# Designs tried in a protein design run: designed miniproteins, single chains, continued (3). Part 105

Each design is a single chain, and the fold is of that chain. pLDDT is the mean over its residues in the fold that is shown.

## One batch from the design tools (miniprotein)

Design m11639
Fold by ESMFold2-Fast:
Structure m11639 (fold): chain A 60 residues (1-60)
Amino acid sequence: MPLTAEEGERNVQAGRAAKSPAEGAAVAAEGLWTAEHAETPEARDGGLQGARLGREKAAA
C-alpha cells in the first residue's frame, strides 16, 4: 500500500487515542494534559525549550 507510511502513523495515533474504553480513556485524558501543556508550541517556544533543557539537567 503506497499510503502505508501515512496510514500507519494515522492508525497508530487513532489506536493510541482509543486503545481501551476504560484505560484508554484514562490514559488519553492524562495524555491530553501533557499535550495541552504544549498546546501552542509557539506560545511558549522559548519557555518550552528552556524547561526541557532544565528538566533534563535537573532530572539527570
Scores: mean pLDDT 49

Design m11640
Fold by ESMFold2-Fast:
Structure m11640 (fold): chain A 81 residues (1-81)
Amino acid sequence: SLEEIIDKVAEKVRETLAERYGPEKAQAAADAIKELMKKNNGVIDREELYEKLRELGFSEEEAQEVLDTFIKALKEIVDEE
């Protein structure tokens, strides 16, 4: 289901970011992705994600890394690579 995909993507993002940004910041990014995917039926608008991440204290460069991590996680989960 879409809900299962959203949960798996959020968890994969959290795991990937935790080593670089620490568990608290990684969880905040994962939660933001999960909320936006639920709001937009599984799709994230880059602009909305960047705005949310900036509110959470991420720089523009860090927000780009979060977005790249999200796209990679989504591909791995959806395409089963």
Scores: mean pLDDT 80

Design m11641
Fold by ESMFold2-Fast:
Parts: structure tokens; C-alpha cells; sequence
Structure m11641 (fold): chain A 67 residues (1-67)
């Protein structure tokens, strides 16, 4: 349940940069789990810098924890 929210949040962020890659990120997180490391790796693969991916992953986790 909480993991599904993290996958949705990460997918929506990727969709703002490249909608065509949103499904690839979603599939990656569904298979590997929505851990902070996996969210960072998925965002980097979608074209984000590692620094931006780390900051966004932290925000995604805090958002999901606050839900």
C-alpha cells in the first residue's frame, strides 16, 4: 500500500520530464521495490542527475510517510 504510493509519486515526477519513460520507471519499482536506492536509480535512468534524484527520492519518501 505505502509502496504503491511511492511508485505513483515517482512515476508522476518522471512524467513531467519524459512521459514516455514513466512506465519504465513504474515497472522497475514494481519489480525491485520502492526503496530510496531503487527510486534514485530509476530517476537517474530516466535522465535526472544523481543529486536531483537523491533530493526527489527523499521528498517522495517523506510525502508517502506523511500520507
Amino acid sequence: MKEENAIIAATLIVARHDPSRAREVEAYLQKNGASKKNIIDALVAAGMSREEAEKLAEQIIKTVEGM
Scores: mean pLDDT 74

Design m11642
Fold by ESMFold2-Fast:
Structure m11642 (fold): chain A 65 residues (1-65)
Amino acid sequence: KELAEKLLKAVDSLSPEEVYELMRELGATDLQIAGLTVNDILRELGVRYLVKHQPELAEKFVEKV
């Protein structure tokens, strides 16, 4: 729960291009990145999916922001 809230705030603090570049550096797929940037509903779902299935990636992204 706390990680999902931190990830959502981190994504909201960056431009879509910055989210793309940082997530790609951390090894995220283009589809996972699209889930974070397309719209509010898909972004919330994308954040929850990433925290559930790739929590280490989510933590690394939050730490770099």
Scores: mean pLDDT 71

Design m11643
Fold by ESMFold2-Fast:
Structure m11643 (fold): chain A 73 residues (1-73)
Amino acid sequence: DREELIEKFKKEIRANSKSPLSEEEIETLARAATLGLLLETEESLSEEEKEELREELRELEEKLREWRAKRAA
């Protein structure tokens, strides 16, 4: 279940984060981690489904990049 994986990653991020991350950023990180894991481990996904997940992952990574850029400014 994708939601279970997201919640698991959210817990790991909170437990290991030394940074003052927002809940939205934690959720986005957990979602990106979940999609990355599914793309690596879930062989039952069709090529079309994998491409959709890759596009979603790219959007999440872009959002995370923007947050890091704003924090660094």
Scores: mean pLDDT 78

Design m11644
Fold by ESMFold2-Fast:
Structure m11644 (fold): chain A 90 residues (1-90)
Amino acid sequence: DAEEALAALRELVREAAERAAEVDPEKAKQILETGERSVASLEAAVRAGADLVLLSRLTVHELAQLARELGMEEVAEFIERRGRELVERL
């Protein structure tokens, strides 16, 4: 279910941002804003017929990469672990 997957991805973004906010609120804001834009782009692409599983994997990978680039390794590991579980259920 695409709606269920999109809701779960938005929740992942929110949880990642909350974890980041415990360390750096400005970096948390970057993760939240970028993650929300990525999920919105994914939603538009899926509605246009794109592969939900492939794009969900890409979105998770890109969000984890952003967290690493911001020096938030524990947040990146959280995104990768929870994102993998989420995508495996699709």
Scores: mean pLDDT 87

Design m11645
Fold by ESMFold2-Fast:
Structure m11645 (fold): chain A 93 residues (1-93)
Amino acid sequence: MKEKFSEISKKVLKELSAKADEEMAKTTDPEERSKILARMIGTVLRVIGALTLIELLKEGKNIDRSELEGELEVLREEGLEKEVEELEELLKE
């Protein structure tokens, strides 16, 4: 589990970093650049949150599953459907 957690985190960070660089290259507007960075940071925090919720659920902690479902939905909207599928597979194991 911890090994897969590390791999998914690294993969998501690399993909988000590449996507942010691509979007940043398209604009010189400071406001738009700030929005891109804020969105990237928010997405990274949501991935960490989802991974933490999955870990807690697998450990048998009493947490609201709807919070995990909400985080996964936001990640899908951000275009991370493949990463969400990997997170759902982690929860199944």
Scores: mean pLDDT 75

Design m11646
Fold by ESMFold2-Fast:
Structure m11646 (fold): chain A 68 residues (1-68)
Amino acid sequence: AIEIIAESGTPAQVIIEAMKQFNASSVSVVPAGTPIEEAIKLASSNKVVYIPAGTKVEEIASLPVYEK
């Protein structure tokens, strides 16, 4: 299963679209400025998509899937 981790300040629309595109089972929000490596460690799933606060809807498809 894929887990979405979104930086605080990411628009709800971007999070919703990412969950749909990656068929994500869960989403968590981390504080603004959290390093990507730290955010990934907070995930319970082996596959993680991190969404920076500045991400636009058209950029979602290019987001990497990280494996732990």
Scores: mean pLDDT 82

Design m11647
Fold by ESMFold2-Fast:
Structure m11647 (fold): chain A 65 residues (1-65)
Amino acid sequence: MQARVDAAVARLNADPDDVAALLELARALAEMGEVDSAIGLAKLAVKRFPDNEEARKALEELEKL
């Protein structure tokens, strides 16, 4: 699981606008049981990319956990 977090962080360091990497990081944190942190990252993605439907869907999915 940590490897998925590390990979997503590396992608975000290369491209801070990589919303897919931000959402992957959020999902990895949720799988580790850090649901509040995962929801926070998904909310950040929605706030930074309000037109991104994947970010909104990820937030809805994480809030159902």
Scores: mean pLDDT 78

Design m11648
Fold by ESMFold2-Fast:
Structure m11648 (fold): chain A 84 residues (1-84)
Amino acid sequence: SPPVELSREELLEIARRVAERVEESDPKTAARLRALAEIAEIPDREAALAAGRAAAAELAGLPEPTPEQVERYEELVKEELERL
């Protein structure tokens, strides 16, 4: 079967749902996914770049996910893809 082509809207919805599901255990991945979804919806390039810099500063202050948290993130992404 050909790979399922995801729309931009579907990708952003998956990002938001996964962010909500990892927020308590992996705040850095949650913040990264929320930032990407927010920036993607900003039509103004300068505002998008400013939001990206603010997100980068916030992410730098958060702990890196453990290998177990990365594995959980990958499982959650797969679950959300299967729900489409």
Scores: mean pLDDT 82

Design m11649
Fold by ESMFold2-Fast:
Structure m11649 (fold): chain A 85 residues (1-85)
Amino acid sequence: MEKVEKIKEEAKEAEERISPVVGELFEELYKQSITAQLTTLHKLGNREGLDRAQEAAATGSTEGEEAKKVARRYIAALAALAIHE
């Protein structure tokens, strides 16, 4: 809605910061819990997943800071995709 434009800009900025970390973090998470990570990744990739990722990142209830990093990275990827539309 109104905040969607801000989300695109914030995600784009986060992408540059998270890009190098995304590869390394994803490789580590892949070894620990491929199934769980794949499910989370799929949800975060969707618009509905964005809302849940935002909530999880804010509260840090999942796996603490690692979950926040994954959520932010996915938000950045989603925003980049939306901008390229």
Scores: mean pLDDT 51

Design m11650
Fold by ESMFold2-Fast:
Structure m11650 (fold): chain A 84 residues (1-84)
Amino acid sequence: TKYLGIAARDDPFTRAVAEQLEREGLARVERVGDKYLAIAAEDTPETRAVAQLLLTLRVAEVVEADTFEEAFEKAIEIAKEMLK
């Protein structure tokens, strides 16, 4: 099993998508500052499609990890870098 870490802009569209995945138990979401979201999810067709969409919109960076915890920590680190 692989996991995805996503660092994305906290805009209404991205927030709505992230909150929906969290409600469905598919992702963990945390706000980083007032401008970014850190998202971690299992690598499934649905979560991969979301990651690819956000990459296409150029509002996110995506990384793969072997554990959920690693994906989440990497997403937070990337979001912190985006704040600099």
Scores: mean pLDDT 84

Design m11651
Fold by ESMFold2-Fast:
Structure m11651 (fold): chain A 61 residues (1-61)
Amino acid sequence: GKTVEGGIRLIKEKPNLSDEEAGAIGGSIASVYGKEVGEKVKKLLIEGKAEEAIKLLEELG
């Protein structure tokens, strides 16, 4: 969906994602797919696991 596509695009375009930016992406995902999924995406991004976050988002969309 549009939210997943937007999230993946932002992750790919920003190599130095801040904790606040990771939180914003996670919050956006949580609003559509639930808090647990949003928190997992946020955690992966904060840990620098962008490829794992993208795979999780691709499974949702």
Scores: mean pLDDT 77

Design m11652
Fold by ESMFold2-Fast:
Structure m11652 (fold): chain A 110 residues (1-110)
Amino acid sequence: MVLNSVEEALKHAKEHIKKAKQYLSKGNLKEAQKHISEALRALSVAAELQGQKELAEYLEMYARMIKNDSLATKEDLESLIKALEEVLKKLEEGKPVTPGEFLRWMASPP
């Protein structure tokens, strides 16, 4: 539905974040990375629809990078998930997010 495109993108991000957490708890890093990549793409779409083009481009770049990252640790993925949850919260509130804030949240989750 065209009227709920932002809401549907945020809903898809939330579902993939939930799945990523479930796979991480089971030690399945490959499936967790897949769902993190899908969550990043969904958040990128939501950001673009809200006019946050710089954030959208950054999140899409990270989606491509994380999908092929064979060196990501469980702890790296847990920190990334916490950063994605903060991005989701801010976009649900219609608040701006910079790429710099996203990077800070990965280093020091709120």
Scores: mean pLDDT 82

Design m11653
Fold by ESMFold2-Fast:
Structure m11653 (fold): chain A 89 residues (1-89)
Amino acid sequence: EVLLARLVRREGDRVTATFEFTAPADKEVRVSAEGYSVDRGLTPAAEILDVRVEVKSRHRDGQETLRVSVTLRVPAEIKEVLVVLRVEL
């Protein structure tokens, strides 16, 4: 399991976070995302609207670089969201 995290400021009612990582091309990669309010002690605070996974490049050693874009809807009272991407190989 790998956890990737990004602090993103809200724009409108949404937050979009983009993550890139390298994984074996022959393995199933499972991703899940969660948004947390940092100001309220890492309280779950966002609705997942979209998780898009794309292969950015493939490497000669059998690995590939994946780009994951996560879009979340954020309550009006929350200005910054810690977006956590969980990657399972």
Scores: mean pLDDT 77

Design m11654
Fold by ESMFold2-Fast:
Structure m11654 (fold): chain A 100 residues (1-100)
Amino acid sequence: SAIQVRIIQLIDEIAALISALPPEKHPAALELVREMLRRILAENPALRELIPEDPKSIEEALLALGALAAFASTLSAEDQERVLALLEEMLEELRRLHEE
């Protein structure tokens, strides 16, 4: 579906942006990913068994985002739209972090 493709595209863009951040910004990026994953998993409890809730490193955060991309297709269209909105919010916050 178009929503699924957009979720995958956003996750790829988020992952690329996180990977491009200098090491001094990694703690802030990790906290942002944790916050957004907590929000996504609170609204989509079926994903809790599939996606790490509390990544401890950037590598674990990227793995969690990859898992979200893989399993987003199991969600209803309505829940996919909510995930999409949260991912768009995360991308904007990461762009602000990159510009600081």
Scores: mean pLDDT 82

Design m11655
Fold by ESMFold2-Fast:
Structure m11655 (fold): chain A 66 residues (1-66)
Amino acid sequence: MTVVTGENDGKAVAVAINGTTVGSARADTIENAKQVAIALAEGGLAGREENLALARELGAIASIYE
């Protein structure tokens, strides 16, 4: 899996690529953004509901693409 981190508008951003599944997250910290992005990329659409709940708990804005 490939993970890329950076900043956008004062927030931490992470993108995780696992095969054809891409998870992305924007959060207050790089650690939280990475955690959410990786969880989405590993879980795919089948894990989407649980991993978006994790994003809400951490105050992150998250998306998944396949």
Scores: mean pLDDT 80

Design m11656
Fold by ESMFold2-Fast:
Structure m11656 (fold): chain A 103 residues (1-103)
Amino acid sequence: SARHEEALRIAEEGLEKAKEAYEKGDLEEAMKIIEETALEVLKVLLGEDVNPETLEVPEGASPLEEEVLLHAAMAIHAARQGRVEAAIHFMELAIEHLRELLA
């Protein structure tokens, strides 16, 4: 769907920028980019601003949609905890599942 395509574009662009910041040693910028990117992905997919700590999977979501939502929320949590490598990894998993949704 158009919302899944938009979410994938946002996630891929954000992850690329976060990885660039991480490779330059700017861990704070990398975590900020991951958090902002994952929040925007959740907003696009759910149609509203989301609190990742109270995120509920919508009734009728497919297993792949559930995995995208959970991994995006996990990326935000990891970023807020200063776990930059984990935040990047969870964003990579969210992107993988978004690509599967569009295949």
Scores: mean pLDDT 85

Design m11657
Fold by ESMFold2-Fast:
Structure m11657 (fold): chain A 60 residues (1-60)
Amino acid sequence: MDGKGAAEAGKAGAEKLAAEGDARGAYTVHQMGSKEAEEKGDKEGAEEARKAGEEAALRA
């Protein structure tokens, strides 16, 4: 995946885990998506994934 794909996949996976009651897993998946996006050269995707992970942590 390019960086944007990684960040969006992380968000979708995290939302699914949160809906199933796994808030900690949801947060972790968001953070992983951000890391992979940055390593794959997508700075915008990484920033978006970090923000989503932070918001997930605040909601948990």
Scores: mean pLDDT 68

Design m11658
Fold by ESMFold2-Fast:
Structure m11658 (fold): chain A 78 residues (1-78)
Amino acid sequence: VSDQDIARFAIENADKLTDEELAKLIEEKFGVKVLSVKRVKLYDDISRRNNRPEDVVEIKYIKDGEEKTLVVSTKSSL
């Protein structure tokens, strides 16, 4: 399992699932321990101009005893 596999799953499912459901399915599907799922709205100069904040999901998980943080955009561009 790669960080890219987890990222792809999160992108495909984050808008369909609650944070708890997303965490549980990532744990079940990839065999990692999810510590937290946090949804953040990011603003850049373009997003502020267009009043369109990008939705970002931050996932913290443990894999092979190492804590990792993965940040994915639920939209295809920042």
Scores: mean pLDDT 69

Design m11659
Fold by ESMFold2-Fast:
Structure m11659 (fold): chain A 64 residues (1-64)
Amino acid sequence: AACEAALQNSEFLQCAQQFKSDVEKGYELQGQVADKAQVICRALNLPQECHAKATEYLRQLIEG
């Protein structure tokens, strides 16, 4: 899907890795994944249908 290519963008991956680091350090909570994904998607101008995929990606990144 078009969203999969967008989520492999270096800017998205950098933001995702920073969020994972912040969660691991206790600066962010796992429950804030959806809010953080929305902020990243808005910053990168991703369409609404990509928000759910971005949220799932961040959740898996933090839990895996």
Scores: mean pLDDT 74

Design m11660
Fold by ESMFold2-Fast:
Structure m11660 (fold): chain A 99 residues (1-99)
Amino acid sequence: SVEALRKASQAAIEARVPQILADLHSPDDAVRLAALDEARAIADSLSPESRVRVTRALLDATRHPNPEIAMRALLLAMGLVGTMSPEELERLRALPPLP
């Protein structure tokens, strides 16, 4: 069914989130850029919980000394924040930066 296909697709997207979060904190700029590209590609399909976590990681990436990484992270974070519910924004505010 179309519903089963949507659920399978969503599960595959959600399975990528932990790796994207890890890669956004990589010391390798190429790994971070690849993670930013993947995050952008799946941004519209993220669950509310994953959207909050990915946005937090992107906000942390805006401090990166590489201006391409910082700018791409900022633009994607701004886009995601613009789509968030008040409840998602509250959760984002409550999340500490990753250690």
Scores: mean pLDDT 83

Design m11661
Fold by ESMFold2-Fast:
Structure m11661 (fold): chain A 100 residues (1-100)
Amino acid sequence: MELLELLRELIDEELALAGALDAAAPRDRAALLASASLTVLVMHYYVLMKELEQGKISAEEVREEAIRLEERQIALFREEGAPEELIAAEEEHLARLKEA
């Protein structure tokens, strides 16, 4: 998979997870904060995607930064006691980045 295509797929998948959290528990603070954190992750991926498209950053640097962002997201979810399904989804995203 090309890194640019992978980043686009990750953006779509993270937005779907965030939307599911908002829909399932619209008054649960923990779920809303988890959704907000995924939205912030999407904004970072969007910036990396645009910088890669503009040749401002190398594919290797984008991959390394995306890996760091996923590791931080997983650490945050573990610290906040997020459901194992959310942690597993982010670990799958991290694995795909490491294989790209």
Scores: mean pLDDT 85

Design m11662
Fold by ESMFold2-Fast:
Structure m11662 (fold): chain A 101 residues (1-101)
Amino acid sequence: MERRKKAIEELQKLLDEFKKLVEEYKNASPEDREKIKAKMDEKFRELVDKAVRLATDEGIKILEEAEKIYSEYLSPEEAERVKRLFDDVKKTLERIKKLLS
């Protein structure tokens, strides 16, 4: 029980760090935006990896919030790719839940 709660808290902390990077991106000069976007990409991947390992409804909700925020800063092609990746992750988690039921 405690390990799961701590893992969710850690995932929430990663989301907060991601939101902070988004705020920095909005206030950045054009030259610094590229560097901050790279950090946002890295933090988003970390969020995905952690949430997938957790395989909880709370983790999925945190991922959905991060995806909505991240998609606003992606090209249309990048946003569609990220959305497809998320749809695949959700389908995989639904299949796992169904097999364990």
Scores: mean pLDDT 74

Design m11663
Fold by ESMFold2-Fast:
Structure m11663 (fold): chain A 83 residues (1-83)
Amino acid sequence: KKIATKDVDVEPGPYDPRFKPLIGLDADTAAKKAFEILGPGTYTFYIDDKNKVVGAQKNSPWIGTLDPNFSGTVTEETYLLEE
């Protein structure tokens, strides 16, 4: 369930390979894949101007990945993923 959205500027951040399969997906597909791979929780997805995920994190202190070649303004969407 999407619970928040806002536009933010992002810089290349920490890279966690567990989140790599989410990069390049749309937000709905990324949310489903995140639940399947990483389990329930609150997730933030960073979406580019083509509606593709360029970064993702889980609701602990920065556990996620951002495409190391991406910087700029993205739409930040927060999802609560639960059963």
Scores: mean pLDDT 67

Design m11664
Fold by ESMFold2-Fast:
Structure m11664 (fold): chain A 76 residues (1-76)
Amino acid sequence: SPATLKAVIEVPDDELARRVAEAVEQRLNALPHVISATAEALPGGRVRVTAQLKDDSWEAIDAVNRAIAEAVREAL
């Protein structure tokens, strides 16, 4: 069934949070499992991620989590 994944990423500073948010949103929206995704930089080095998934499989969730990790590495 369709699912919504929500996550918060904590990073050292607000500038990095903005870069991570942009990279996460771009990578998640490129995934075949994702209908739509948004990532928002919040004060205090936080990024809120919301992804609407086509299904709730572990494969879909794992793909999203891996894309988030890759986006964080890219922003560093």
Scores: mean pLDDT 86

Design m11665
Fold by ESMFold2-Fast:
Structure m11665 (fold): chain A 63 residues (1-63)
Amino acid sequence: DSVKKALELLDEASSKEHNLNTRLALYKQILLQYAPDDEKEEIKALSDNELLKRILELEKKYK
């Protein structure tokens, strides 16, 4: 699952980066790269804060 792979990469990136703005940028890049095509439209429409909330919801769902 592309989303699950993206979340694994996000977790690894988050462990190395403690700056929230940098982690948000990494989250957005990774999700857009690995997410399904229909999810990409949703992700592109999100603000940075909403994108972070989406990632946290996905982590909660898959972890």
Scores: mean pLDDT 65

Design m11666
Fold by ESMFold2-Fast:
Structure m11666 (fold): chain A 80 residues (1-80)
Amino acid sequence: MSPRERFEAVKREVERLLAEIRAYVAAHPDDAETRAGLDGIEAQVRYGELLAARGDYEAALAVYEETLADARALVERVRA
């Protein structure tokens, strides 16, 4: 699998988890900690998209893999 193909796969999984986190934040407006976590993940997504837009899929993949780990950790916390 190429860095671009791997990036696209990781991006889709991050988008899926972000949809779940956004739905949670919308339902729990008083959960400032989870909202701050979402804001941080969205900042990393913007940075990864900037790298991908420049064609730097290797760097974009690295950012998105870290973003995926952070998103998974946040989803597990909200499910606890």
Scores: mean pLDDT 86

Design m11667
Fold by ESMFold2-Fast:
Structure m11667 (fold): chain A 71 residues (1-71)
Amino acid sequence: SATLGEAMREAARLLKEGVSPAEIAERLMREFGLSRRTATGIVRAVAEGLRNKRGVVYRPDDAPRDASALE
């Protein structure tokens, strides 16, 4: 659904900014009217999905040592 996709993008953005998962979940509940269960599920799924992007190959020259996998 459109709401789910938008919530996932917002969660990804906030994770990149270093916002805590709990705070992101609360924000998603307020902004998108999601249940606590759904909001926490989205945050966890987004964090896992961004970390384990399929088709992304890590190479030493692709990113600096402190580069984010959330790009």
Scores: mean pLDDT 68

Design m11668
Fold by ESMFold2-Fast:
Parts: C-alpha cells; sequence; structure tokens
Structure m11668 (fold): chain A 64 residues (1-64)
C-alpha cells in the first residue's frame, strides 16, 4: 500500500539509496493521488514514525 511504499522510501533514503527513495516516494504519491505538498507531509510523518526524522525531512524536501 501507499504507507508501505513511504516507509521503504524513507529507509532507502536513510541507507543512501537516493534513486530508490525518490522512485518509491513518487510511486506512493501517484497511487495515493497526493499533491507534492501532501506527499512531503506524508514522508515527514513516516520519517518521524520510523525514528528517522532527518531522513524523512530531507526526502520530503527532495520529493517536491
Amino acid sequence: GVDDLLREAVRAYAAGDLGTALALAAQAGKIGGMSGEELARAVREVGEELGLPAAGANLAHAAK
């Protein structure tokens, strides 16, 4: 689901796999029908839930 894609995107970003992180975040946004701002918010929230707030915040900024 969308939430699983966002979790994998944040984890990929934290691991330094920027290409996979951006692709997964974009796919989640497309499937979820999210605007760029909604996607950025969702990525930040998932990052906080995973204990990776910096990775979530940085990926959210890059995914806009």
Scores: mean pLDDT 86

Design m11669
Fold by ESMFold2-Fast:
Order: structure tokens, then C-alpha cells, then sequence
Structure m11669 (fold): chain A 79 residues (1-79)
């Protein structure tokens, strides 16, 4: 349901930004690891994420933007 979904997304987002204040290659790799190994997302989704996350890193985007994007991918992958 909407409430359960919102709560889960907030938890995922918060965990991904915990102790991390900027986008770095290490942070991007940790997100890729989490999505591929812990969440079981497909290789195509992971590759799309990698490309976009590296673009966000190059563009100097915030860790909050990256976390929001990860949550959005999970939401779209479930639809």
C-alpha cells in the first residue's frame, strides 16, 4: 500500500545516504553492489543506473539526488 511503500522508500533512501555526504566513485559502486546483490535488480537496470550515476557524479550532483534516483529505479523496476 501507499503508506508501506513510502516508509520503505524513506528507509532505503536514509540507509544509502547514512555517513555519506557527496557522490564519489566508491559511493556509486556501493549502490551498484546493493542493487545487484541485495536487491536482485536485473543487469539492464544496473547498467542504466551505472551510466546515470556516473553522469550525476560528473555533473557534481548531491548524494540526495543519487539516493532519490535509486529509489525511483526501484519503484519503476517493480512496475
Amino acid sequence: DDLSYTRQNADIRQRMIAGQYTITPTVVNMFIYTMSTRMGLSTNVINDFRDRANQMLDDGRSIYDLADYVVNIIDKADS
Scores: mean pLDDT 68

Design m11670
Fold by ESMFold2-Fast:
Structure m11670 (fold): chain A 81 residues (1-81)
Amino acid sequence: SEELRELARKNSTEATRATGVVLRMIGTVLDLELQGASKEEIIEEVEKLRKEYVEEFRKAGWEEAAAFIEEQTEKILKALE
């Protein structure tokens, strides 16, 4: 429909990719916890993923997506407390 085309135009690929990154980070945390990784090792991996994806998205000019990843990463880190 025309409404869906307008939503697709307004909701950039950025939102979808940023959501995918957050889900991948959560999956990584759960996998590391299942493997018995230390809290410190999990935090280090999450921080590494945050840096890589935030830098990639900022280089692409996707500032809102980068900010979303930073905010969601802080929530993930808080959940590990």
Scores: mean pLDDT 80

Design m11671
Fold by ESMFold2-Fast:
Parts: sequence; structure tokens; C-alpha cells
Structure m11671 (fold): chain A 76 residues (1-76)
Amino acid sequence: ADAEADALAARAVELANQAKTYESQGKFKEASKLYKEAAELFRRAADLSTDPGRREAYRVAAENLEKKAKELEKKA
């Protein structure tokens, strides 16, 4: 499961980076959507991870991205 968790986390990072680019362009709706998708992937990575430290790190990453998405959604 760790290899699948790592793959999901890697994809989540890519989506979060794309979201940051849209956010810097004022495209808040597009950024919010990508942050939500990244958060979902981190949630799935946490569920699949067998290491408690990785699970917590992925969970925290998901929470931070969910908060960011909600903030940007209010600006859209």
C-alpha cells in the first residue's frame, strides 16, 4: 500500500502546484477545484499508508489544502 500512497501523494503535490499557479493568476475557481482534488488524493494516501508519521503528514496536508480551497471558493 505504501507505493500506492506515495504515488497518490506525488500526484497531489502536482495538482497543488498547478492550483498555486492558477491562484497567482487570480483564477480562484480553478485553483479551488485543484486544491480540493489534491486534498482528496492526500486523504487517500493517508488511508493507504502503513506508517503513522506519513499518515499524519498526508492528513495535515489534506486539511491545509481543504482550508485553502474554501478560502478561494469564497473569492470566486
Scores: mean pLDDT 86

Design m11672
Fold by ESMFold2-Fast:
Structure m11672 (fold): chain A 89 residues (1-89)
Amino acid sequence: SVEEYIDKALKYAVLGLFDEALYWANQAIKEAEEKGDKKGLARAYFAKGIVLSMQGKVKEALKYFEKAREIYRELGDEEALAFMDSLGL
C-alpha cells in the first residue's frame, strides 16, 4: 500500500539510508498514481519532501511539499492543509 511504502521511506531516512528511503518514496508515488489515489499521492509527495529535507536537499524538498499542498488544496482537505501550516510548509 501507499502507506506501507511511506512508512519504509521514513524508517530508512531516519537510519541515514537515503537511497533506500528515496526508492520507497518513489514507489509510494508510483502506486498512488497507478491507483488514481490523490490523497495517497499528496501523502507520498509529502514523505518524499521529508526524506529530501533530512538529506539536506532543501530546494528539492520544498518542490515536493508544494506538490502535496496543491493536491490537498484541490481536494479541499482542510485538515491536511492545517497540519502542513502547523509545520510551516
Scores: mean pLDDT 90

Design m11673
Fold by ESMFold2-Fast:
Structure m11673 (fold): chain A 85 residues (1-85)
Amino acid sequence: MMEEIEKLKKEIDELIKKGKEAVKNKDLKTASKIMIELVRKTNELVEKMKEAGVPASEIRQVQQEANEALTEISLGITKLKLEER
């Protein structure tokens, strides 16, 4: 169970980095796909943390960090759409 949580956290960190890189490279298609996967993985992580009895404060912190990254990527995608379309 803890190994799954650690794996999901690592995957989410990698997705955040890849999403930000895709935005910098103006790869709208890749950035959009990563945003969808990041939402899915974050929801999975939150559910696993709840099942493991992780304190609500720690779960909220994880959700906040993920939401901040999602907002940054989403704004980047919106800017790219305005520039390319």
Scores: mean pLDDT 81

Design m11674
Fold by ESMFold2-Fast:
Structure m11674 (fold): chain A 85 residues (1-85)
Amino acid sequence: SNSLKIQLGLLRDEVLSTIDFIDQFIKEETDEEKIQRLKELRDELRGIVDELEKLYKEGKLTDEDVKEARDRIDEIQGEIMKIFE
């Protein structure tokens, strides 16, 4: 549906923006544990968007899939903000 396509685009844009902030932070961070955790969170964010895009292409994407992805992205963003402090 057009609604699912719009929501997917918004989630993708938000995730790409978040990844850009992670990559900028990693360039100046010296704490190896923080760097490793940020890379893991970045990879998880990419995986979430890739899975949703695959489901959308296959005509299988549901409102529940989008909701679960939003909830997980919110959790990841919260963890990233704590690492940035």
Scores: mean pLDDT 88

